# Designs tried in a protein design run: designed miniproteins, single chains, continued (4). Part 67

Each design is a single chain, and the fold is of that chain. pLDDT is the mean over its residues in the fold that is shown.

## One batch from the design tools (miniprotein)

Design m14307
Fold by ESMFold2-Fast:
Structure m14307 (fold): chain A 87 residues (1-87)
Amino acid sequence: SMEEALKRIRELYEKAKEAIEKGDIDGVRKTMDEIARLLQELGKPEAAREIYELGLEAVDAMQKGDREKALEILDKIYELAIKAVEE
């Protein structure tokens, strides 16, 4: 259901945020992949692709030590995922 999808996105967002704060790049990749797969399963492939590309930017920011930028990108990913599920 839409409600279950929104709950899962919130859970993945929280996990990704923790991973960024811990410098866990693999954890960020895993959570981004899970959000993108969820959107693919919901028939939102364009949103899934955009989130995947933003996820790569978040990982790049982390590799450069720019944790603040990674968190800003994560917030954008979260907003896009919620909007895609609600549309």
Scores: mean pLDDT 87

Design m14308
Fold by ESMFold2-Fast:
Structure m14308 (fold): chain A 88 residues (1-88)
Amino acid sequence: MSAEEFARRLAELVQERLGPDARVEVLGAARSKTRHVVLLRVTVDGETLEVLVEVDRSGDVGVLVRGENPALAERVGRIAEEAAREVA
């Protein structure tokens, strides 16, 4: 799977799970020999979050979320992690 294809599928699945009032944009996608890395911008409930998703060669998923609302960041992070596991 290409970096762009992985990022597109991830963004689509995150968008579906957050619902129609959310917006998910791919800001960047890269693939190394050991990892996929995707940076998303997520806008939901009037808040904007940056979500960094990494999936390594073993299928382990790491998610880092930056945003002003910790509860929303936790929710979006969980959705992104679950979506990444399904796409990987």
Scores: mean pLDDT 83

Design m14309
Fold by ESMFold2-Fast:
Structure m14309 (fold): chain A 81 residues (1-81)
Amino acid sequence: SMEELKKKRKELGKEFSKLIDELKKLGADGATIAQYVEEYADIQSRFDEALANKDLEAAKEALEEMEKLIEKVRETVKKLK
C-alpha cells in the first residue's frame, strides 16, 4: 500500500541520516558526502513523484534504489573504521 511505502521511505531516511552523521564523524571527505546526499535527494524526488502519480511500481523501484544507496554508504563507513 501507499502508506506502507511512505513508512518504509521514512525508516530508510532515518538510517541514511545516521550513516551520513557517522561518515562525518569518521572524517569522510566532503565530496563523497555531497555525492551521497545528492543521490539520496534524486531518489527521494523520484519517490515523491511516483507517489503523486499513484505509481506504486515506480515508488517501489525508488525505495530499492534508496536501499542500494544506503548499502553503499554502509560499505564506505566500514572501510573508514
Scores: mean pLDDT 87

Design m14310
Fold by ESMFold2-Fast:
Structure m14310 (fold): chain A 87 residues (1-87)
Amino acid sequence: SDLERAEEANEEELKLIREMAEKDFEKTKKLIIAGLEAYIADPNLSPEVKAQLAALLEKVKAAKTPEELVAEVKKVLDLLTEHIQSK
């Protein structure tokens, strides 16, 4: 149930990000980059998760369309959801 709720929340967030990127791609991309940089700077985040987020940050920076941006953000949300469920 918790995983299903997290998947539903991620789907809603991805829909919002897609709509935002379709209206203003450059602004949405800058906001996503800033958010990822904040996560990477978190001292409580594991080095392994930081390395994976850094790789995804480079993919987000390279994104040229809303579809490419949303695809990389989905990977970020999937990664964060997987690690939040870790006890």
Scores: mean pLDDT 80

Design m14311
Fold by ESMFold2-Fast:
Formats: structure tokens, sequence, C-alpha cells
Structure m14311 (fold): chain A 79 residues (1-79)
């Protein structure tokens, strides 16, 4: 289903976000506050994915969460 494909895309984006956050955390030159913000963003994104998986019939929520994840990931790449 389209919802199944969207959820898979969300999982892929969260995994990519986790990889970036892991790299930021390993960087000794990165400000601790920026590391904390990146961690909170990852946790928030994992929570959104959790909710989307429990309500797969809510397409509007899945679409909004996907767009938010894409924006958050691009923001993390700029840190």
Amino acid sequence: SMAQEALKKMEELVKEMQKIVDELLADPSMDPMQKAKALFLLISSEADLYVAKRSPDNWENIERSLKALELDLEWLKKL
C-alpha cells in the first residue's frame, strides 16, 4: 500500500538521521548544545515514526511526518 511505502521511507530517513547524529556526537569540535539539539531531534523523529506505525490509516499524519523528517534531516546536514 502507499502507506506501507511511506512508512518504509520514514524508517530510511530516521536511519539516515541516526547516522548523521552519531557522526556529530563523535566530532570533538562540535558544541555540546548542538549535540543535545541533534539528539532531541532524532528522538522526536523516532517518536513520530512510532505514532505513524500505530496509525497507518492516518495518511494525513504520515504525509506531514514525512515532510517534517525531510526538513529536519536537511537542517541536521547544515550543522
Scores: mean pLDDT 87

Design m14312
Fold by ESMFold2-Fast:
Structure m14312 (fold): chain A 88 residues (1-88)
Amino acid sequence: AEELREEGLRIVKEALDLGVQQGKLTEAIGGAIRGIGDGYQAVLDGEDPEEVARRGLELGRKGLEQGDSFEAAYGGGMAIGAAGMLLG
C-alpha cells in the first residue's frame, strides 16, 4: 500500500518536472488532481484499490515514456488516490 503511494508520488514529481520543461506545468497539475479524484472514485465504485493503483502506475510510466506530462501526472495521481483508500 505505502509502496504504491510512494511510486505514484515519484511519477507525479517526474511528470511535474516534465511539465515545467514543456511549459505545461498547470496542465500537469490538473492531470494529477484529476487522477487522484478518479482513482479514489474507482475504489468508491467497488474496484480493488491495489488494482486501481497498479493501473495508475502503468499509465503514469507510459506517460513518462511518451513524454506526456498530463498522462504521466494523471496515472501517478490515480495511484495516489487509490492507495490512499488502502492507508485510511
Scores: mean pLDDT 84

Design m14313
Fold by ESMFold2-Fast:
Structure m14313 (fold): chain A 91 residues (1-91)
Amino acid sequence: SEEELLEYLRELARLSGGKLLEVEVDGRRAYVLLLRHAALVFLEGEAASAEQIIAAVRKVDPAAVPAGDPVEVRPEWLPEGWRAYYVPLLA
């Protein structure tokens, strides 16, 4: 569920010293977990474009510079119907 996802992401943010924010990109709600050298972006439903994923990260950190293309990932704890993207970032 989204509630269980949020609890897990809050714990990851606490343990990593990262920041968890809810953002909106092109009318789509996303959760962004910003880490030192990476971001994780979570959306419900359809696949997102690289442009949408980068825009979500930049809602949290306008200075964010991708070190590579966003990659869709599926960790075991990700709920059905949700998508996760890994974005490598320059420091």
Scores: mean pLDDT 86

Design m14314
Fold by ESMFold2-Fast:
Structure m14314 (fold): chain A 99 residues (1-99)
Amino acid sequence: AAYERAKALAREVGERESPQLKEAADLIIKALDYMRQGEEGLKKAIEYVKKAAELTKDSPETARMLVAASQAAKELGHLEAADAFTDEAVKVYRNYLKK
């Protein structure tokens, strides 16, 4: 449910947005795929999410993808990843609101 929704959102953003948003969306999709593989993939998933947030650090589309990824991580039982993704989403929204 949450995993599939997060992946669908990232795919949509990746197909219809700027080159930076496309790259961020591709990184989020890779992070979701690593989380689905279980604990072994979590370190890479967190790393890819941080890279995506850095690429589009003030995009509300990126913040939405990060919130969806956090919900997917929480549903899969990956609480550390969920917290990391929420922290990155908050930073992106905070940057957006300063514009």
Scores: mean pLDDT 81

Design m14315
Fold by ESMFold2-Fast:
Parts: sequence; structure tokens; C-alpha cells
Structure m14315 (fold): chain A 85 residues (1-85)
Amino acid sequence: GKIIEELRELIKRIRSATTRDELVAEARRLMKLFMEAFPDEVAKATGIVLRVLGILVDLDLGLISLEEAKKALIEIAEEVIKELE
């Protein structure tokens, strides 16, 4: 479906991000798509969004590298694609 295609494109964009600002922009798109993917499952959508926010906080605090943040965001996106298949 459209959301799965948008998530797959977003994974490619996340892999290509070379700066923190680029990754944060793609993570914002991820959070929006997760809310659209689970419109009737507010608790699930919120839980996934909080996982993304946690990664961004860890990145901002220097607790993880840009590459570790990219990997974690891609893992969440791939989990969501699997649930929607």
C-alpha cells in the first residue's frame, strides 16, 4: 500500500542522510507516517513515535552516533512495514 511504499522510500533517505539535521527531518517524516499507519491504534502509534523521539534525544545528547541513530530508525521502520504486510 501507499504507506509501505513511503516507508521504503524513507528508509532509503535515512540511509543517505549525512548530517544530523537531515536525519531529524527524515525522522519527523517517519513519525508522521507511523501515525497514519495506525490511525485506530493510538497507543501503538504513540509507543512507536516515542521510540523515534528517544533515538533523537540520544543523538542530541551525543549518547549514540549518527550511524547508530540511522540503524535504529531503519529497524523501527522495517518492524512497521512487517506489521503492515
Scores: mean pLDDT 87

Design m14316
Fold by ESMFold2-Fast:
Structure m14316 (fold): chain A 108 residues (1-108)
Amino acid sequence: MKIKEEAIKKIKEASDRLLSLVDNPELQELVRELEKAAIEYIKNTDDEEKIKEMTQVIIDLLDYLGELVKQKRWEEAKRLLERAIEAVKNGDIFSLEAVLLHAVVLLL
C-alpha cells in the first residue's frame, strides 16, 4: 500500500524533527520507541482510514512535544511519550487522541 509508505515516511520525518530538539538520552529513546510502535501499527493495519488517523495524531503529538521540549518541560514531554507509546501498542486511537489533547492544553 502506497499509503503505508507515505505514513511511515511522515512519521520518521516528524520523529527526526523532535529528535533534533532533544539532547536528553532518555527522551531520545522514548521518541524512538514511539516511532517504532507507530511504524509497527501502520505495517499491521490494512484500514486506510485508521492509517491516516494514527499518522496524523502521531505527527501532531510529536510537533506539540517539540514545543514542550523548547520550553524545557522535559518531565511533561516524557510522561506524554510514555502514554502515547502504550496507546499505540494497544491500537487505542482514542487514548492517543487524549494524549494529544493533553499536550495541546499544556501549551495554552
Scores: mean pLDDT 88

Design m14317
Fold by ESMFold2-Fast:
Structure m14317 (fold): chain A 94 residues (1-94)
Amino acid sequence: SLEEIKKLIEEAVKAMDDGKYEEAVENFKRALELIDKNKEKIPGADRIKANVYIMLAKAYKKLGKKEEAIRYVQEALEIDPSNEYAKKLLEELK
């Protein structure tokens, strides 16, 4: 459901703010799974998914998992190639 996805993203963002990066990764991944299962029912699903990929990349960067961070930035850029923040984050990870 949209409410469940919203709650997972809010909990993941709070985990990021609190420095709980592993918890943030878990909640963002759960949100992605629900978005993928309900894509046709969610207005702007691709944009939400791209934003979650950027947040996952940021969390993995904080965890020192450079390869995972790069993969998620690339996933976000596949959805929105014009995202300047994602392009800058990718350059920082190289």
Scores: mean pLDDT 87

Design m14318
Fold by ESMFold2-Fast:
Structure m14318 (fold): chain A 80 residues (1-80)
Amino acid sequence: SRAELRAQLATLSDEELRAIAEGVIGQLRELAAESTDPEERAEFERIIAGLEAALAADDLEGLRDGIVDAIELIARWGER
């Protein structure tokens, strides 16, 4: 659940959370590049933009929310 994912992310240090966010951005960029669905690509790009903005602002809550959104999006579209 979102609550369980956010609870797990809350146990991480700020440095660990930023590292995970950067890794997630990289994974989403690869998925967006390989996607043939414009709607799927737009959703990946939206989450990437949100994560990049949160990193730039040191918005840790925004990073946790963005990582949860990314995990849920990958779960929705990653089935093939």
Scores: mean pLDDT 83

Design m14319
Fold by ESMFold2-Fast:
Structure m14319 (fold): chain A 80 residues (1-80)
Amino acid sequence: MSKEELEEEVNESLALMEQTIISSMSPDKAREAVDDLLARLTPSNLEIDTRRILALAEKLPADVSREVRERLARLAERLS
């Protein structure tokens, strides 16, 4: 019953479920979702939203995906 360990497992399961949904998204939808998540990124949701943004970025063209990953890394450092 480590609450932190249980939350990590739950977060991983939720991330996998969301990754399945993200995999079915169009690149345009993924781009909108990435922009929204980047705008709402906070220290408290950083881990979950980082994984979601990275999964969404994989739906984007390689150049856009790379830019998103760079923005995410920069924001994550500022919010950590």
Scores: mean pLDDT 71

Design m14320
Fold by ESMFold2-Fast:
Order: structure tokens, then C-alpha cells, then sequence
Structure m14320 (fold): chain A 100 residues (1-100)
């Protein structure tokens, strides 16, 4: 159902936020702070029932920022965290697209 897809997307975004926050403890990059702000905006919109194109845009922008950090990252643990966040966010994006 639409409600189940939204709940799954919310959970995936929460897990991705956790992975980005863990990566932030290993590496300092302002793009990770910007990605977290975008993901928090997407999460708040979903929790308020405001699932729109803006939610997709915030997830897509967060993915791009995390990918930019990943391209330059050399710490193996940070790389694994960022790669996991990207996978989770891409799945969340697919679920949001299905309910629009």
C-alpha cells in the first residue's frame, strides 16, 4: 500500500542519516552537514504527510553531496558508511517516486 511504501522510505532515510552521522565522526566535510540538513527536511515532510517532488529533490541533492565526499574519501570505514548511505537513499527515492 501507499502508506507502507511511505513508512519504508521514512525508515530508509532514518538509517541513511545514521550512516552519514557515523561517517561524520570519522571525517569532517561540510557537504555531509548539508546532506544531513536535506535529509532532515525530507524526513520532516514525510512525517507531516507532505510527500511531494520537493522530498525527491532533497533526497537527490543529499545523494549527490554524499557521492562527492565518497569520491575523495580514503578512510575505508568512512567509505563503507557513505556507500551504505547512498544505497539506502536510492531505495528511499524509488519508494517516494512510486507514491507520487
Amino acid sequence: SKEMLILQAENLILLAIGEVEKAKKLVEDPRLDEALKLLQKALEAIQNGDVSEEVLENIERAIKLVQEVLKKETNPEAKERLERAIILLKEAKKLVEKVL
Scores: mean pLDDT 91

Design m14321
Fold by ESMFold2-Fast:
Structure m14321 (fold): chain A 94 residues (1-94)
Amino acid sequence: MKEEVRELLEEMAEKEGVEVDVDAIVESLEKLNLLETALRILKNSETLRTFEAAMLLVLLGVKEEEAVELAKDEEKTLEEARKRLAEARAAEAA
């Protein structure tokens, strides 16, 4: 899993011309127990953007199945992400 996630991330980043610290991302995913989720999302994602969108939503508390569906539509991803981030900021505010 870890090696497969690394290879897929490196391939996508190179293809899209984006500078990404793949090792740092893979290590973070492992520590968050998201390697299996990341692998499933990567296999269902043709672009780094859709993968990043789905992973962002999962990190913000969205269920994997919902995150994958939302990530297919950039506008829906941004709407859900903005909502979740606003909720997180409100929860942090005393």
Scores: mean pLDDT 77

Design m14322
Fold by ESMFold2-Fast:
Structure m14322 (fold): chain A 62 residues (1-62)
Amino acid sequence: AKITLASGKVVEVANGETKIVKIDGVNHAVSASADGKQGGSAPASEDGKVIDVMLGTVTAGS
């Protein structure tokens, strides 16, 4: 899934995956599952929907 941050940066994360992103020198955890995104990578380009996420600590683990 593609997640657009409030800063305008785009992060591509697989469904259910968590990725660590550095923004202004600070590490933030971005998760596709926390964002509630469904399926493929077309929603931002097709319907103009952009998912803005609030970055924070995400606990990742089975």
Scores: mean pLDDT 47

Design m14323
Fold by ESMFold2-Fast:
Structure m14323 (fold): chain A 98 residues (1-98)
Amino acid sequence: GEKEEKLKEIIEELEKLKEKVEEAETHEELKELAEEVKKLLLKAMEVIEDKEILLKLIGLILRVIGLEIDLELGADFEEIKKRLLELIDEAIEVLEKA
C-alpha cells in the first residue's frame, strides 16, 4: 500500500546516504549527512504504527543527535563516519521489519 511504498522510498534514500557517507571527506559533509539521516528517520515515524519499531527509531534519532553533538565538539572524523555508517545499517534493518 501507500505506507509500504513510502517505507521503501525511505530505505532507498538511506542506502543512497550510506554511499555519500562512505565518500565523505570533511566534518561539514558528515554534519549535513547526519542531518539528512535524522530527517529520514523522522519521516519514517510518520508512517510506522508498530510501537516497538517506533521506540527503536526514537533511539536511532537520539544516537544521530549524540553523533552531531560529538562532531561539533571535534570528535575524530573516522570515528563519527563509522558510527554514522553503522547507524544507517541498523536503521535500514529496523525499517525492513516494519
Scores: mean pLDDT 88

Design m14324
Fold by ESMFold2-Fast:
Structure m14324 (fold): chain A 98 residues (1-98)
Amino acid sequence: SEKLKALEEIKEEWLKALEEVGASEEDKEKLEELFEKMKEALEEPDEEKQLLKLLELNQEISDIIIKNLPKEKITEEQLKARKAAKEGLKKKIEEYKK
């Protein structure tokens, strides 16, 4: 499967990046587990459920990567964008509770 091959290549690139920055074995193992769950999610016959599972797993992968990358490798704009997105989501949740 071309999708599975692409996913494996992305996994290898991120594991290499984590190794270069001296990430913990626990975080490397979690990353591998999340990619295995992504492979399982690709077998979900419901396209909407598949997309939601993939988005959730991608968020968890992103959190591990951001946790382990040096500050110098994360642009100020990327940090600002993530902070703005988190603030916007919190504000929407608060508005729905009012």
Scores: mean pLDDT 71

Design m14325
Fold by ESMFold2-Fast:
Structure m14325 (fold): chain A 61 residues (1-61)
Amino acid sequence: MAERAKQAALDGGASPEAINGVGEAVRKGDPEAATRYGALAAIDSPEAGKKVGEALREAGL
């Protein structure tokens, strides 16, 4: 799941910070971090935000 979330952020054009943050949040099961880095991905690109949101839902976050 963490690799899928990182790939979603990367494919959507998110920053390295958002990509790494989303992956770490999924790996730890941290919904607060997932919300923060998902929002950062959306700021980088609306497409990244959408793809990350889908991956986070699949991870139960």
Scores: mean pLDDT 81

Design m14326
Fold by ESMFold2-Fast:
Structure m14326 (fold): chain A 81 residues (1-81)
Amino acid sequence: SVEDIVLEALEELRELFADDPAVVAAIDRALAQIRAGADPVEVFDRAVSYAVTRALEAGREDLKERVVRLAKETEERIRAA
């Protein structure tokens, strides 16, 4: 399902930012919102935008590229579902 694809992608984002408590907290909120019936795609897009901003603020261009790749791969999986 689209929800399962998004939940898996959010867990991967959480691992990428394990050392950033602010991003971890944002992802935990995103997971809770999806469980409460929020649109998984909208929630995922917001989480990705926040993660990209945090990576750029940290000077981590490598991490930003990994987030963008994960987002594109996740969007392709959603379209194929």
Scores: mean pLDDT 88

Design m14327
Fold by ESMFold2-Fast:
Structure m14327 (fold): chain A 77 residues (1-77)
Amino acid sequence: MEELEKLLAEADPRDRATALRSAQADINSYKTMKEKGIKLPESPLTKKLNEMSDEEQLKYAALLGAREGLEWARRAR
């Protein structure tokens, strides 16, 4: 959560809401996939995620979603 908070603090205030929505969407998608036992395609990213704790995976999903939301908001300008 600290890295997410720092990313949002350094972001344009107008983009923060979009970043938070994107982060929450990725967290929800990750939780749903885990609950349903959906196996993601094998990739270097998937291997790293499998080595992480559940808490670290959630933090990573939140950061990834926030970064994607911020990038989308920047491109929309």
Scores: mean pLDDT 70

Design m14328
Fold by ESMFold2-Fast:
Structure m14328 (fold): chain A 73 residues (1-73)
Amino acid sequence: SMERKGTILGFQAMALIVEADLLIEKGSAEQQKLAQQVRDLANAAIDALKKGDIEEAQKLVDEAVKLEQQMLK
């Protein structure tokens, strides 16, 4: 359901923000730059969820996850 999808996306976005904040504090300069982008995308996803735009939130979370995977290498 869309309600369940929104809840899952909200938890994913919050987890991405927590992990991004950790890398902003402790990561390399390149990791800090990517982590700031992840944080911005995750916050945008939360804003999309507040507006009921589940499709936009999914796209933003997917982009943030892709960048996060690059940071963790």
Scores: mean pLDDT 85

Design m14329
Fold by ESMFold2-Fast:
Structure m14329 (fold): chain A 65 residues (1-65)
Amino acid sequence: ASEKVRAVAEELVRRLPDDFVVRRAAADMIAAPDEKAAIEALKEALKTASGRSKEALEEAIKKLS
């Protein structure tokens, strides 16, 4: 993953360390071959996210877009 993608993924886990949806999305972002794939991983996670996890994932997409 790019340094930017890694930084966003680390911030997500730091904000919501016990959130399964956020942790899975962060792992998928780091495994992604490029920023576009990382954004798609975040969009996929949004399908099951709610409340604070949804807000954090939406902010992450905005930072990468």
Scores: mean pLDDT 81

Design m14330
Fold by ESMFold2-Fast:
Structure m14330 (fold): chain A 77 residues (1-77)
Amino acid sequence: PSEEEFVKAFLEQYNKIMSLPAFANSDPVHTLALAIAGAAKKIGRPLSFEEALEIAKKVLGLSLEEAARKAYELITG
C-alpha cells in the first residue's frame, strides 16, 4: 500500500472519530491511536492497540498530515 493511501485512510479515520459524541473529549493520544489502528487495518497491516498507542505517542504534536506520514514510516520501516 502507498503512503498516500495510508494518509488518506488516517485522515478519514481521524475525522470519523472526532465526529462521534463519545470521543469529543477523548485523550488526543487515544484519538491518534484509533486513527492509526484504523488506517493500518485498511491498508492490510493491522496493529494491536498497544502498538498503535506507542506510535501515537511518537507523532503527538505533529500536524495531522505529518503524523500520518511518520506513522506510515514507523509501521512499514
Scores: mean pLDDT 81

Design m14331
Fold by ESMFold2-Fast:
Structure m14331 (fold): chain A 66 residues (1-66)
Amino acid sequence: MEIVTGENDGLAWALAVNGDTVGSAMGPTVEQATQVARAAAELGLAGREEVLALARELGVIASLYE
């Protein structure tokens, strides 16, 4: 799992799983993205939708509208 930090409207996002970017938005800090990535790895989650769902459950916004 890889953490990719970028910006959309000047705000950081998102996560990358196996090189795929899973979200973009008013998103998490690098620290929050790191926490989600570690939790996903511990749970064996590698899919984009699975990691995004975990982020939402942990209260980390990984997309603009969520």
Scores: mean pLDDT 55

Design m14332
Fold by ESMFold2-Fast:
Structure m14332 (fold): chain A 62 residues (1-62)
Amino acid sequence: GPGPAGRAAIAAGASPEGADRAGAGMATKNVEVGIRAAQAGGASPEQARAATEAAAKEGGVS
C-alpha cells in the first residue's frame, strides 16, 4: 500500500498512482529514488519532495 509516503503525497496533491509510487520509493530508504518514483506516478517535483520528506520523518528509523 502507499503507507505514510503515499498519504503525504495525496495530502500534497498527488494522484493515487503517484502516492503509491512514492511509497514504493521509500521502501529503498532513498529520498532521490522516492522523488523519481513519485514523479513517474504523476506527482510534481514539489509534491514528490514533500511526500518523501514526510515519509522519511514518519516511517524512517534513525
Scores: mean pLDDT 61

Design m14333
Fold by ESMFold2-Fast:
Structure m14333 (fold): chain A 71 residues (1-71)
Amino acid sequence: SAAQEARVKKELELAEKELAKVPEEDKELKKELEELLEKAKNAKNAKEAMEYLLEFGILVAMELLKKRILG
């Protein structure tokens, strides 16, 4: 639906902003996030795009948690 496509567009914009916050030295994380974002952009439908965006969000949350616990 148009509403689902509009939601995907907003979530992609938010994901791009989160990716921009990743430090250059965090090369492995940045690469994984870039690959997930690219998969979301190239998804066949809104559901598939949202699944990749969910994986993106989980990866960001896990890395923030690791830094909070370890550093």
Scores: mean pLDDT 84

Design m14334
Fold by ESMFold2-Fast:
Structure m14334 (fold): chain A 78 residues (1-78)
Amino acid sequence: AEVKTGTIVAVYPGAVLLEVDGRVRAAVVYKDGKGVDASTLKKGDKVTVEFLETGEKYEGTIVSGDGTVGGKLKLTKL
C-alpha cells in the first residue's frame, strides 16, 4: 500500500476534491460501509491516505483527521 499526504481542495455535500501527488481527484468518504458527512473536512485540510489500487478504482484509508479516522476514500478521476 502506498501512503501519501493529500490536501482538501473543496468540500461538497456528497464528495470532496483532494489534491494528492500533484493530481486533483474526487473522493467519497465511507466509514463502516456507510457514506459519512465530509463536513468535518474543509478546504486546506491535510489528510494522510493509504492507497490500495484495485483494478480501475483507487481506494484509500484516512489515517488522520477527526471524525474520519479509519474512513475510506473512494477516488475517481475528474
Scores: mean pLDDT 64

Design m14335
Fold by ESMFold2-Fast:
Structure m14335 (fold): chain A 66 residues (1-66)
Amino acid sequence: SLKEEAEKILEEARKLLTSPDVRVQVAAYEAIRHAEAALKSEDPEVQEYHLEIARRNLELAKELEK
């Protein structure tokens, strides 16, 4: 479900937010912001838009960490 996916993104991104690399922190922060926006929206199209951005930023943070 969208909620389960967003919650997973929040959990993973919060771990990356503790990185000493500012670039990782910024990408993780953006993933968190958009995952939270997806959870707060009642419009399915808006939810999916934010969830896609959250996914992209989480993947960026993971790539930058390594």
Scores: mean pLDDT 87

Design m14336
Fold by ESMFold2-Fast:
Structure m14336 (fold): chain A 72 residues (1-72)
Amino acid sequence: SREALFAALGQLPEAQRRRLLAFLERHLDDEEAVRRYLAGGLDAPDEVRQTLLAALDELGPAGLLEAVREYL
C-alpha cells in the first residue's frame, strides 16, 4: 500500500533516500536494474527492502520514483 511504502521510506536515512531517488532517475527504463539495486545495493532493513520491491512490482520504476519524490 502507499501507506506501507511511505512508512518504509521513512525508515531509510535521508542519504539512502537520496541515493534511491538518483538511482531511479538514471534507470527508469530498466526495471531489472532497479530490482537488483533494491535487493542488494540499497543499505536497508529486510522489511524495508521487501516493501520497496513490492512497490516496484505494483507501480513500476516511474511510479516508485514519483512516490520517493513526494516523500522527499
Scores: mean pLDDT 84

Design m14337
Fold by ESMFold2-Fast:
Structure m14337 (fold): chain A 74 residues (1-74)
Amino acid sequence: MVDYVKALLEGFEGAIEGYIEDNPEISEKKQIELMDTGVEALKKANPNMSREELKIVDEKREQIKKKIEEQYRR
C-alpha cells in the first residue's frame, strides 16, 4: 500500500512539473491551488489510505509546493 501511494505521488509530481512547463503564464498562487486540488482528488480517489500513507501525501505536497515556489523566485 505505501509503495502504491509513493508511485501515485511520483506520477502526480511529474504531472505538476509538466503542467508548469506547458503553462508558464499561470501564477504561483494558481499553481499551488491546482496542486492542492490534485492532492484532494488523489485522497478522494483513494479513501482507504492509512495514516502513514496520508503523512506521505502531506510530505510530498510540501515538497511539490517548495518546487513551485523555487520556480517563481527566478
Scores: mean pLDDT 77

Design m14338
Fold by ESMFold2-Fast:
Structure m14338 (fold): chain A 92 residues (1-92)
Amino acid sequence: VEELAQEALRLAVELGKYAYELLEEAKKKNPELAKKIEEIMKKTSEELTKLGEEAVKNADDPEKAAAYFQKGIELLKEAKKKLEELKKELEK
């Protein structure tokens, strides 16, 4: 469980840095893509908050807590993939 929590935190920090750098470029080159990046980050943040709350509620059940961290990791990976697709649009 601790390893999954640490991995989720690592991916969240990595995603935040990637999104910040991409958003700065998008604001200069394509404001519509900047809006899409902000929407993805907002939705991802809201979903991660809900998963974190569920993990805390189930802290006494390691298997349930682990499942919520696993869902958080998948969510972070999906968000990064969407941001990478938007980066390709900026490079056109």
Scores: mean pLDDT 82

Design m14339
Fold by ESMFold2-Fast:
Structure m14339 (fold): chain A 66 residues (1-66)
Amino acid sequence: MEEVLGDTIIVASEDPEKAAEKVAKERGLTIEDRVVLPTDPPVVVYRATDANGVPVTIVAGHPDFV
């Protein structure tokens, strides 16, 4: 599942990292930075830019944690 809140995209998936990479590819985003939060299961925050240079944050987590 994907939800957009301003400049932030929230991705809930059983495989959060793959789901975030798929969203970035489909939206034409370039991933600049990646931070794994010390949660179980882990939440991953990506800093990305779109094709127009606009910053976009992707927050990817398991459905039970987002």
Scores: mean pLDDT 75

Design m14340
Fold by ESMFold2-Fast:
Structure m14340 (fold): chain A 56 residues (1-56)
Amino acid sequence: GAAEAARRAGEAGDAAASAAAGYEVFKLGSPLGKEGMRAGRAGDAEKGGELAAQGA
C-alpha cells in the first residue's frame, strides 16, 4: 500500500521516491502528504517517507 511504499522509500534513502509517495498521499487530501513531499524534495528521504506513511 501507499504507507508501505513510503516507508520503503525513506528506509532506502530514496528522496525522489519519498517525494513521489508524499505527493500521492497529498492528492488523497492529507496535509502530511504535502509535508512528506516537501521533505523528500529537500533531500530528506527518511522524514519524507515517514510523513507520507503517516498521512496514508
Scores: mean pLDDT 82

Design m14341
Fold by ESMFold2-Fast:
Structure m14341 (fold): chain A 83 residues (1-83)
Amino acid sequence: DEEEKEFRERLRKLGEEFTANPHDPELQLKHLPEYKEFLIRMAKREAPEDEEKQKELIQSANDEYNRIKEAVQKLLERKKAEE
């Protein structure tokens, strides 16, 4: 349906923006919560009847979010230290 297509398109666009701006940690950090939300929504939509699978996918999304956030925060700290 249109909502699902819009959601997937939004996620794809967000991924492209991350790829296009790999050296803009502030932009990445700003969009990380939205990216996490999209991953969680996708997990629920792909496994709506499988609670255990949903939990696994949500945990993976949280782990990925935290890993990216930590890496981006370290880049921001280095950038600020060089100012």
Scores: mean pLDDT 72

